# Designs tried in a protein design run: designed miniproteins, single chains, continued (5). Part 70

Each design is a single chain, and the fold is of that chain. pLDDT is the mean over its residues in the fold that is shown.

## One batch from the design tools (miniprotein)

Design m18582
Fold by ESMFold2-Fast:
Structure m18582 (fold): chain A 96 residues (1-96)
Amino acid sequence: MSKEEFDREVEQGIEDIVAAVAKLAMEKGDYESAVEFLERAIEKFPDSARLYTLLGKAYYKLGEYEKAIEWFEKALSIDPTNEEARKLLEEARKKL
């Protein structure tokens, strides 16, 4: 494996761990902690539709529907096929 391929696999593995940690915080109801954690994570992984979807979901759980919509739209701008982000975007829009 090239160093470039190895570095890419390591970054993907870190992103998977980040997503798992955020999901665990949300399962515990620590939505504010999940938001703070995910905002730092997206600075490192700016192209992760998954992390933007989780950030939107955390804001949705906090009742911050306008912010949730912004993050779901960002996730869909990166991955238009993300069914979870699309579904949650529609649910958030219904709350406004």
Scores: mean pLDDT 82

Design m18583
Fold by ESMFold2-Fast:
Structure m18583 (fold): chain A 60 residues (1-60)
Amino acid sequence: SMEEEMKAANEASKAAARGVILGDLEAGKKGAEEAIKRYPSEFARKAAEKSIASAQRALG
């Protein structure tokens, strides 16, 4: 369902943020990229892409 896809995207976003906090920005970005591959719905994919963009902004 869309709610489940959103929850999965949220978990990917949290994983990316955790990576940044732990000082492993590359691992956080990689986790977000994996989420895009695992969640093929357009909505979940766009949410994961936003998560990656957020991680990239944290990288610089």
Scores: mean pLDDT 65

Design m18584
Fold by ESMFold2-Fast:
Structure m18584 (fold): chain A 84 residues (1-84)
Amino acid sequence: MEENKQKLEEMGKKAAEAYKKDKELGAYYMAELAMYQGALEGRELMEQGLKGLSEQDPVAEKGAKEAKEKFEDKQRKAEEEALS
């Protein structure tokens, strides 16, 4: 959460600074920021769904945590594979 906030703030500052020097470059960085923010919103919606499930049953809380960890591991591996 904190890392994502810092990255968004850094990207925002970079885009604003670039826009002062080169509007086209600044617009490109703003587009990248929007894409990154959209990806974070998708993850947040999924996390909210897991929290809702966990609130109904303590047993489901453990299952939801395990499912989230497995999903994040698969996503990380997929990203590493794409970069390879």
Scores: mean pLDDT 63

Design m18585
Fold by ESMFold2-Fast:
Structure m18585 (fold): chain A 118 residues (1-118)
Amino acid sequence: EGERAAREAEEAAEEARRAAERAREGEDGVEAAERAREAAERAAKAAARAGKTPEASPEELREAGRYATEAGYYADEAARYAKEKGGEENRKAALEASIAAGVAAVAGGSVIGAARSK
């Protein structure tokens, strides 16, 4: 289960990275920020599941936490590009992506901390 959670977090981090890349290119700021938000939320949930798995190894916890942190980083980048485009819809999408980025960063840090306690 720890391995599955780490893999899901990795996939979510890749999705967040692609969304940030699309946002940087100036195309579909709202959609890119929304995709990054969804990816960061999935990464945070995956990391939280790994942290609640007693059998998860320290390395699986570190992997899940690292990918959740990366997903948060890219969601924050997508949020910044959406915010730079201006307008109410871009600002709302940017805010939601930034909130998801924060949640993913906290989840990632928590799980990495759990790995150190094993």
Scores: mean pLDDT 83

Design m18586
Fold by ESMFold2-Fast:
Structure m18586 (fold): chain A 59 residues (1-59)
Amino acid sequence: LLEEAEKAEKEGDYDKAIEYLEEWTGEQVAATRDEEERQRILEQTRKRIEELRKKKEES
């Protein structure tokens, strides 16, 4: 999922990259027992998704 998101981004398919990243994040959050780590994952993913959305608009 994370590698597939990166591949989609390189191909310019930002919609697919965001979808893969959202799925990956859901799995990571579900597997995480530590609240601090869970918040860290959510924050990093939200930032990356926002960057991908900006790239899509730029393109």
Scores: mean pLDDT 78

Design m18587
Fold by ESMFold2-Fast:
Structure m18587 (fold): chain A 99 residues (1-99)
Amino acid sequence: DPSMIERLRQIRDQALSIDDQLIANPDLSDAELQQLVKQSQQLLDQLLAILKQLDSERADAIKQKMDENEQKSNLSLRDRAGSLTATVLYLVDTLLENL
């Protein structure tokens, strides 16, 4: 599906932008880090919605595992933003390779 591939590429580009900001800016404020966490979470939610259309059981399993990991993790805002962004990049690359 060309429109799905285009949406996945857009999500990837946005996630790469967040990753670049985290790498380039060691002195990001808590407010800026919270915004990056929010943006990364929104990208992940969009990606999981796409995955649910392709494989709903896999999407639900990933979502459940991530929710369990979040409850057990005491990550800093920077580490949370980095972890969410890395997850988006991993999942989007996996989907692009299998479409």
Scores: mean pLDDT 83

Design m18588
Fold by ESMFold2-Fast:
Structure m18588 (fold): chain A 61 residues (1-61)
Amino acid sequence: MPDEEEVKEALLLIYTAVIINEMKRHGIPLEEAKKRIEEMAEKLGLTDKVPELIQRVEEAL
């Protein structure tokens, strides 16, 4: 059985991938992408992951 923490991390990674896809398809600005990722990370209690995820977004562009 996956730990609740592992499920939350997986959800945050999936959400980040969705945001990257939205940036590429719909031209969402980097600042909006950052805000959405930060808000999701706060809801999941994973705000410490935000810098890593923002770097992944920037590298994926």
Scores: mean pLDDT 80

Design m18589
Fold by ESMFold2-Fast:
Structure m18589 (fold): chain A 57 residues (1-57)
Amino acid sequence: PVEEARKLVEEAIEAYKKGDYKKSAELFEQAARLFEGVDPTAARALREVAEILKKKA
């Protein structure tokens, strides 16, 4: 559900603030998968953020 995806985004932001870019990227990627059927634009944006964070890790 959308609430689950939002929770994952919040957890991803928390991981990012702690400098855990790998975990943050994984959480953003998981949230993107949940948004795929509901909001493809949001899913694409979340995947883009995850790719950027993977390069920082």
Scores: mean pLDDT 81

Design m18590
Fold by ESMFold2-Fast:
Structure m18590 (fold): chain A 86 residues (1-86)
Amino acid sequence: SPLDELLRRMIEQLEALIEALKRGEITPEQFVTALRAMADVAESLGLPEIAEILRQAATAVENGDYDKAIELLKKAIELLREKLES
C-alpha cells in the first residue's frame, strides 16, 4: 500500500540519519530539522506516538544527549516496523 511504502521510507531515513550523525556527516541543527519534518509527516498520517518520539529525539540532540536520541530513534523504528507487520 502507499502507506506501507511511506513507513518503509521513514525507517530508511531514520537509519540513515543515525549513521550520518555517528559519522559526523550531518550537523545537529540539520538532524533536528530532519526529525521535526518527519514528526510532522508522522502526525499527519495519524501516528502521534511516533511523532512525539521523534520530537523527543530532536530535543535530546539539542541538549547534546546523542545516546538518548539514538535510543528514541530505534524505538520509533521498532514502532514503524510493528505497523508494517500488522
Scores: mean pLDDT 87

Design m18591
Fold by ESMFold2-Fast:
Structure m18591 (fold): chain A 63 residues (1-63)
Amino acid sequence: GDEAIREGVEKLARDYGLSEEQAEELLRLIKEGRREEAIRILVEKGGMSETTARAAVHDLEAA
């Protein structure tokens, strides 16, 4: 439910240097299989390299 989603969003925001809004969008993109767009958010908003962002997306897809 809403509490589990909020907890997941807060955790992603902390782990990946994102705002809660950006973390919510990241989760949505991953659920929809939009890997390219998920990587872009981590690079542009999270300040990650493409290699790091790709690894993070892979980890989130496996969770």
Scores: mean pLDDT 78

Design m18592
Fold by ESMFold2-Fast:
Structure m18592 (fold): chain A 90 residues (1-90)
Amino acid sequence: SATDEKAKEYNAKGVELLKQGRYDEAIEQFERALALKPDYAEAWNNLGEALMFAGRYDEAIRYYEKALELDPDFVKAKANLKATRALAGK
């Protein structure tokens, strides 16, 4: 659908901003993607990564868990969750 395509565009913009270290702008793009497509596991994981790089570990953990609720076999989200829990002292 047009809504799904728009969500993917916001997610792609967020990924590019993440690569540039522009974490707050990446967060905004991933939040826009998720407003259009709340069942977008990849965007939940990407939002978690942006929050983790911004030092917001507890928020990152919650969003990796959300990605795994949607896709239990999401290898990258499992790895990110484990790594971020270690950084958070959990």
Scores: mean pLDDT 92

Design m18593
Fold by ESMFold2-Fast:
Structure m18593 (fold): chain A 66 residues (1-66)
Amino acid sequence: GPPQLREAVELLLEAARAKEAGDEKTAEELIRKAARLMNVSEEEARKNVELFLADPEKAEAVLRTA
């Protein structure tokens, strides 16, 4: 896939980790950066983070096929 997509996905994974650590401010900054790289809304990027938090194994599978 395009390099920007991989970078955006890595940012979303870091945002999920920040949320698990209770660092909401860092998570929101990473979500904003990922949304810009993907050219989607911040709300759509947050939904992807919620997906990663709900099922990390399925999230990793999506990343491998993107």
Scores: mean pLDDT 77

Design m18594
Fold by ESMFold2-Fast:
Structure m18594 (fold): chain A 86 residues (1-86)
Amino acid sequence: MTVRVVLRNASEESRRDARGAGLAAEASGGTARIEERGDTVTVTLEDAGPGGMIAAIGAAVNAEIEGGEFSAEKEGDTVTLTAVVG
């Protein structure tokens, strides 16, 4: 199963949380890819353990708490969590 977290208009805190999610996924035996493009950070996690999943959800929720928007969608075996910081 693949989880993708997309943080648009990302803050420095959002970027730290994204990196933390990647490290948690790799510590759980999964793989992580982090792409930073301008104001957008994308974290793609494959075979992430519970720690990686919790960290990814935390990153998305923190972005929403900063006055952004949050959405979740599923396509095939990929779940995409998108947060837009306000």
Scores: mean pLDDT 75

Design m18595
Fold by ESMFold2-Fast:
Structure m18595 (fold): chain A 91 residues (1-91)
Amino acid sequence: VGSGTTSSGLRWEGTPARLGGDIRSRGENPETGWRFYVSARDVRGWVVLDGRLAPVADDFEGGAGDDLESMLRQLEEARRRAEKVRRLARG
């Protein structure tokens, strides 16, 4: 089990899954309400925006056994893009 905070303040928690070598991670930003879940077996990250579950990226290529830090960086980048688009749509 590992935990940390990304450069943009997103909190995360990672758990190695020994069944097939998968890594699962989850995180949240308490200030914004962002939540996410990433599994190496399930290459799709999911985030919660305004109480809605949304895919992080269509081109997410985490793959089974990939590096957790790289997966979290990709998820964080997608989150920042989604937040910026959401703010622009409302502005």
Scores: mean pLDDT 45

Design m18596
Fold by ESMFold2-Fast:
Structure m18596 (fold): chain A 110 residues (1-110)
Amino acid sequence: MKEEKIERARKLLKEGALYLNDGQFEKAVKLFDEAIKLIEEVDPDSLLVAEAYMLKGRAYYLLGQKDKAIEYFEKAIEILDRIIATGTPEQQERARDLKEQAEKFLESIK
């Protein structure tokens, strides 16, 4: 059950990213929302949840919804900070990298 939800969520994130690149931002958001729901049922404080929130924030920015974009990037940073505090060394390194990316994006749009 856990592995099936994560595999489906990964496919939804990849599909959503393709719609995002194609300019279909509303479809991308819907797919990211479906992915987030699946991942959160398994591990709400995972790197995958943080990545999904970052993608959702990017989609909202491209829709012109700057405040929503900021909200979702800040949610991603909150999750990443928990991973940095409690994760394995590999998870901590990846979380710091993703946090730097999220903070740079926020700096560019704030």
Scores: mean pLDDT 86

Design m18597
Fold by ESMFold2-Fast:
Structure m18597 (fold): chain A 66 residues (1-66)
Amino acid sequence: SMEEALEAFERDGKKLLEIWDELPLEDQRRTVEHLRGLAEFAEANGAHELAEKLRELAEKLEAKLA
């Protein structure tokens, strides 16, 4: 369900943030690109809340690449 997907996203997103600085830069960049792609896919399929959360996470992580 959408609720289960959102709950899984929150768990996985938290874990990703905890290990983010330990990832190689190339893996960080690929992860941001992957999350943006997932957000576009979610938006196209009507999963607007999930798409917004994926975009927010991608933006937050991309800011850390500087």
Scores: mean pLDDT 82

Design m18598
Fold by ESMFold2-Fast:
Structure m18598 (fold): chain A 77 residues (1-77)
Amino acid sequence: ADRALVERWLDVLEQAAKRLGASDEDIEKVRAEAEKLYDSGASPEQVIIRAAKRLAEAAGVSLETLSDEVARVINER
């Protein structure tokens, strides 16, 4: 369940960040960092929060802006 939760949230965060202008290279780097953090024993919440911060930085936006775009992505599903 925990791995599926992390993967689901990373997918949504990556889609939102890409829409906001994050490069595929930066998104792949954040994904690799998130997977390594999870494999090291970090909680799903810690992994998701860190990935959100890093993706907001990659897109050049605030966490609030990324959160708004995440809400749009979720509402499309």
Scores: mean pLDDT 84

Design m18599
Fold by ESMFold2-Fast:
Structure m18599 (fold): chain A 56 residues (1-56)
Amino acid sequence: SLLEKAEELVRRLGKAMGLSEEQIEAAIKEVRERLDTVKDESELERWVLGILLRQA
């Protein structure tokens, strides 16, 4: 599902960016709340990066 892909991206990219576990969990929460705004899987990575940058 899109949710599983988004959560995997958050954990993978968040760790690569050096984010804390608390920041990663906050990003996952935002993904769960706002995933319905994503209209296309091709936009998913860019959208997840935007969320992660807000946590950094």
Scores: mean pLDDT 80

Design m18600
Fold by ESMFold2-Fast:
Structure m18600 (fold): chain A 116 residues (1-116)
Amino acid sequence: MITLTESGGGTFKEGGSVTLTAKISGDVSRVSIVGWFRQRPGEEPQLLAELTAGGLTSYAPEVQGRATISYDAAAKTLYLDLRNLKKEDTAVYYAYAFDMGTGKTYWGEGVEVTVV
């Protein structure tokens, strides 16, 4: 079973930056996509950033140019760097991994980011 352990949340100031991490445990040999969703208070969950096993990245328009998704295969760690923080970046952030062998998506429990 794959598990994602997230860290890097907290309270940040507008104009600052945050690095969120998700350590992935278990067999990742069939993981084809990793990414980050966020859920703002009172809103639907939004796909924020995605990285494929082939190295393709995609970003939501609101964070394009401010966000970088990366994955360290040796450490089995997924990162999201978010710069020039805005109050609308206040959300719970969920890392995910898609296992193409089982068709299952595995989720972190969520990490809270508050921008003040």
Scores: mean pLDDT 89

Design m18601
Fold by ESMFold2-Fast:
Structure m18601 (fold): chain A 94 residues (1-94)
Amino acid sequence: IEEYLEAAVREAEKLAELLEKVGLTDAAEAVRQAARKVREDPRKGSVELRKAITDAALAVAGDTSATPEQRIEIARAAAKTLGAVGALLRALEE
């Protein structure tokens, strides 16, 4: 379970870095706060992280300054983070 939790947090941190590079600092901070909550409460943190990722995706869609390559990178990082969160939630089942 620890490995799944660390994977989810690690992927979330990578996503936050990519969001900061395109100027979405608030979205990046929300992702980081949700990742911290995953460490404190994995179930509630996972819900918060999914919301932060959705909000970030909407922010990226509205930001015309991001290049197509940056948008693809962010989309892949978001998908990896969601996958890691899914694996964590499965590991938390009895």
Scores: mean pLDDT 81

Design m18602
Fold by ESMFold2-Fast:
Structure m18602 (fold): chain A 65 residues (1-65)
Amino acid sequence: LEKRGRELEEQAEKADREGNYDQAIRLYKEAAELYRAIGDFETAERLEQKRKELLEKKYQQDLAA
């Protein structure tokens, strides 16, 4: 389970670096849900905060388009 969580977080970070915010947002959500399920609430909260920051970035991008 921890290995899967790390893989999801790594994929989310890659998507963020590539500017694929939709994919990064989805992957951070999935990773946060997984960490919450295994009792790692601190990591889950951190990942949800990253997701919220990406939602704001995407919103600003969409307004400019």
Scores: mean pLDDT 80

Design m18603
Fold by ESMFold2-Fast:
Structure m18603 (fold): chain A 80 residues (1-80)
Amino acid sequence: SFREKILKAIEEFEKKASEILEKATEEQRVKIKEIWDETMERVTELEEEMLKSKDPEKQEELVKEIEEILKEALKKIEEV
């Protein structure tokens, strides 16, 4: 299901981001948390749009957008 794909992507993002956060300096932790919070706010908005949609094609596009946002956010966190 699309919901299961989103939940799995979020879980993988949170796990990897948490591992980086544990090894980070105090200054890096602040920046990582900012990226994390901004990312989750956007993901939540797109997930709500996906859940309200009855069009499977639009739902699939929104899932892919969420996955890409999480991937780019993780890359930004890794570069902190």
Scores: mean pLDDT 86

Design m18604
Fold by ESMFold2-Fast:
Structure m18604 (fold): chain A 107 residues (1-107)
Amino acid sequence: MSPAERRLAELEARLEAWVAAGRRPSPEEARELLEELAEIAREALAAGDTELAVRAAALMQQVAALAGDPAIVEEAVRVLEELRAETTDPFVAATLDLLRDELRRAL
């Protein structure tokens, strides 16, 4: 497992534990996760790992939705738009657009 894949798996496990406990992340915890996930997504895109990039973006959407804070949702939308501008892969681009639009509907 790559270091980026391992980091993503740890973040996925953290989110699952919060959901199982009925716990919402604080805005600070959500922002920290969004920053880590954005870094993983950018590293994945630079490496041509489209699957890892999509997984990181999907987890960003889940974190923002679970937090339920409009400011965190808007921040996640902004990061997804930045990643969309950085990708040349049409599948990744379409997936990022879909995840962004889902978050915008939640606002």
Scores: mean pLDDT 85

Design m18605
Fold by ESMFold2-Fast:
Structure m18605 (fold): chain A 66 residues (1-66)
Amino acid sequence: SSEWEKTRELLEKLSKEELKELAREMAENLGGEIGERARKAAEEGPTAEELLELIEEMVRKTLALG
């Protein structure tokens, strides 16, 4: 899927600090389980793969509400 490929490429280009900042931003803007997982990831230092997984879950839930 082109959307996941692009997201993965973007995340892989980010530094460790940029990934941490993205996770913090997600935690502040997202509620519920995904927001809590993003908060924990920001505290522990997320990987690109971990953030991709959170983004994938968020998008899947959005599509399932259609």
Scores: mean pLDDT 77

Design m18606
Fold by ESMFold2-Fast:
Structure m18606 (fold): chain A 60 residues (1-60)
Amino acid sequence: SPEELRAEIERLRAEHDAYRAKVQALMATADPETQARLQKSLAEHDAFVERYLAELEARA
């Protein structure tokens, strides 16, 4: 239903924001090599979530 899709979009956005915050906190105390890996992983995750949310919104 549209209501279920809306709730799912909101949940995913909140989870993604929480994940980003956790990764940024880890980066603050990490060595440069680990920071580079975390930055790449975060960018890849951001791209995936943006694409997935766009697909969900197109169906709402």
Scores: mean pLDDT 84

Design m18607
Fold by ESMFold2-Fast:
Order: structure tokens, then sequence, then C-alpha cells
Structure m18607 (fold): chain A 68 residues (1-68)
């Protein structure tokens, strides 16, 4: 939906602002990096490692959604 697309865009913007994702990346590269981060968070959850950061929580929710 448009709401989910906007949420994902805001997450990417926040990650760029905090220096997690370089601002000079293409949209495709930023999406790939986000997907990699989601995979990393999912793997950490499977290993029983908790993430308490705001971005970590959002990535966990996205990973849970992508499980479908």
Amino acid sequence: SLEEEEKRRRLIEKAVEYGIIPKDMTEEQRRKLLDTMIEFVKKRKELGVELKSDIGKFLQELADEAES
C-alpha cells in the first residue's frame, strides 16, 4: 500500500540521515542494503539476540511481514 511504501521511504531517509545508508547511493542500492539489514535482523532474532534500537525494531517488524 501507499502507507507501507511511505513508511519504508521514511525508514530509508532516517537511515541516510543517521549515516547508516550513504546518501549518494541509488534507490536500488539503498533498497538492497535495507533488504540486507532486514535479513541480518531476522538472523539475529533466530539466534536469540535482541535489538532495542528504533531502527532495529522497525527492521524486525519488516522482517516479520516479509516472512509471508
Scores: mean pLDDT 66

Design m18608
Fold by ESMFold2-Fast:
Structure m18608 (fold): chain A 56 residues (1-56)
Amino acid sequence: SAAAKAAELRAAARESREAAEELEKKAKETGDPRLESAAKLLKIAAEVNEELAEKL
């Protein structure tokens, strides 16, 4: 169902956001710019999944 698909997308978005927050913390601790880039990509993935869920 559309509702079930929307729930899956929201769960994926939440997971991506949590992973991004952890990578941002690590980036601050290590100064590794690749971790900053990875966190940014995960935030984009979360936004895309949230937008898709809203369209369902």
Scores: mean pLDDT 87

Design m18609
Fold by ESMFold2-Fast:
Structure m18609 (fold): chain A 69 residues (1-69)
Amino acid sequence: GASELEANKHYAEGLGLLGLGRYDEAVVAYRQAIELKPDFAEAHEGLAAALQRTGRYDEALEEYEKALR
């Protein structure tokens, strides 16, 4: 549906921002994807990676756990 397409758009934005080293912006984009699709495992993985890159290790571990649901 439209919400799934929007979630995929935010996920793609997150991937691009992560690749550019824009970690704080990547976190925002991945969180927007997850808000639209809470079971989006790849978005939780991307969020965890971005959080880890910014030293937010406890939050990163929580998101990796959510990706394994």
Scores: mean pLDDT 88

Design m18610
Fold by ESMFold2-Fast:
Structure m18610 (fold): chain A 58 residues (1-58)
Amino acid sequence: GIEETKKALQEEAEKLAKEGVSDDVIYEASIAGLDALSKGASTEEVLKTFKEAVEKYS
């Protein structure tokens, strides 16, 4: 559900923060992921969007 997707997104964000990704990049990528979720994307699609946004903003 939506809550499980939000939790998965938060866990991935925390993992990337520990790996040295900047808070600004994680914030922008989280906005992209949450936008995808609001449009009905699956957990897998939300995480893909988040990771692609991290790559784009890094």
Scores: mean pLDDT 82

Design m18611
Fold by ESMFold2-Fast:
Structure m18611 (fold): chain A 71 residues (1-71)
Amino acid sequence: MSKEEAEKKAEEIKEKAKKAIEKIEKATKEKIEELEKKGVSKEEIEQTKELAEKRIESVKEDAEKEIEELK
């Protein structure tokens, strides 16, 4: 793989991860607003946030692994 191809792939991986994180954050915000409107427990809202944070961390970890494979 050329250096230019590796750099392009790394940027594509970063862009995909960024878009995935933004989608998770938006979906989580909308879900929390819906849950708050329904009067669900604070514990359920906190659980929703925790699950979203874990998903974001998985996206970051996967992106970092893919970038490392380019080295």
Scores: mean pLDDT 81

Design m18612
Fold by ESMFold2-Fast:
Structure m18612 (fold): chain A 68 residues (1-68)
Amino acid sequence: SALELLEEYEELAKKDPGLEVERIGDDKLVITDKGNPLRLIGLALRVIGDSDELSVSIKGDTLTITRK
């Protein structure tokens, strides 16, 4: 499900000490990379490839993944 996939991305991001991860309820995951924000582009592409039920946006050093 989209929720299970969101939880998988949360756990994946938490394993990287360079990433700050915040989950907002069951609908939103916020990932910040202050050291190398360009890495967020690769993560966003994986999310889009994995599910039509998830949307992504990148602003500055922050990637937001949202359930539709």
Scores: mean pLDDT 82

Design m18613
Fold by ESMFold2-Fast:
Order: C-alpha cells, then structure tokens, then sequence
Structure m18613 (fold): chain A 70 residues (1-70)
C-alpha cells in the first residue's frame, strides 16, 4: 500500500508534468500553467487528505485524466 504522502507526491509530479507539456505545446502560457498547477495540486492534496482510504483510487483517476489530455 502506498502511504498518503507517496500518493500526494506522485500526484504532484503528474500535475507538474501535465502543465509543463501543455506549455511546451503552446496550449497555455507559463503564467496560466503555474496558476492552474498550484490550484490543481492544492485540490488534489485536500481531496486525498479528506479521503485517505480512497487515495490510490484518486491517484489512478488523475493518471487516466493526464494521459487523456496528453
């Protein structure tokens, strides 16, 4: 089982990579990507902390979402 902290760190990495790729593709400015990245990371952390028993499921949903956007 992954710890809550491991889930949060993996989620942060996925979110950061998603926004880096969107900027590199010219879909977002660096400023827009930074704001959205910070908001999405905060939301992800809050949700994982509120539902720790579903943390791995939340991470899996995030992975699928990122894959579909890239």
Amino acid sequence: MMSQEEVIEKGKELIKKKYEELVSKGKLTEEQAKELEEEEIKLFEDVVKKYPDKAETILEQLKEGVESEL
Scores: mean pLDDT 81

Design m18614
Fold by ESMFold2-Fast:
Structure m18614 (fold): chain A 101 residues (1-101)
Amino acid sequence: PKPKLDDMELLEKGAKGIIEDALKNSKTEKAKKVVKAAEEAWKAILEGNYEKALEILKKEVSEEEAEKLVETMVKILNGEGATLSDFAALLEEAIKKAENE
């Protein structure tokens, strides 16, 4: 399904807020790279290019974490019961896992 333009703008603004907060709280260069990858992946999701979002995230996190993030972003975009808070929690977990690899 294609969301309305106004709905996409609201989602973009909400996601940007989460990304900006995550970036402010990022203390390592790896954490900052993961947050920036999530920002670029979110732009790709809003364009409907889910494969591009996955490839962007796979550069900075494991394939499993990249797939979880993309699936959650897609569910948020489609109104399928995922929230921006779910995205924020998964982003924090992906950062922690990436820093421990």
Scores: mean pLDDT 79

Design m18615
Fold by ESMFold2-Fast:
Structure m18615 (fold): chain A 78 residues (1-78)
Amino acid sequence: SAEELYLEAEIHVGLAGIILGIAKITKDAELAEKAIELAEKAVEYARKALELGDPRAEAIIERAKRIIEEAKKVKAEA
């Protein structure tokens, strides 16, 4: 369902944000990569939820994209 996909997206983007925060403090490229993986999974779930009619998913896609951008910066500077 759209609701289940939205909840999966929210869980993944939330976890990605936490892992990114740790990666930024520790300068850990492996944790930054993990944050990217989780954020990409959040985008997959969110896009499916959006296609099924849940407009809340758009905000998750935007959040996940920001996490990916920041995590890529951590990896480049690690």
Scores: mean pLDDT 89

Design m18616
Fold by ESMFold2-Fast:
Structure m18616 (fold): chain A 91 residues (1-91)
Amino acid sequence: EEKKRLLKLAAEHAKKAYEYLKEKTPEGRQKATGHLALASIALEAIPETKDLAEQANETALRTAQGDESDYEELAKEAEEIYKKVKEELEK
């Protein structure tokens, strides 16, 4: 139950990060950074998703330092994290 709760939280945060990055605004980027960091924290609490937690944290750091030219690539990375978290939920 706890593992599924944390995976659902991580999926919601990764999806929010993707949506905010698709806005292609500095405000969206700041919000996406926070959501990716929260997804990473939730995933790190689950032993089987430590690699996904590292991916989310790396994308969060790049999002925090990114500019407008990075938004499309960062959105794709957030979407990929969301998809992988959804796959873990379906196991």
Scores: mean pLDDT 86

Design m18617
Fold by ESMFold2-Fast:
Structure m18617 (fold): chain A 64 residues (1-64)
Amino acid sequence: SEERVKLAEETVKEFPDFPGAHLGLGVAYREAGEVEKAIEWFEKALELDPDYEPARRVLEEVRA
């Protein structure tokens, strides 16, 4: 929902260096049906930590 995306955006603004915050925003976009935006935010999480397994996993699922 729009509310979940908004809350996840606030979390990224508060914790910009936390890969989990970027993952959370990607998940919120995926739940809203915004697949392309979800992919962008999963990729941003991996830019912060290339070994961040949760982001790799959801990115593979979205692209399958």
Scores: mean pLDDT 83

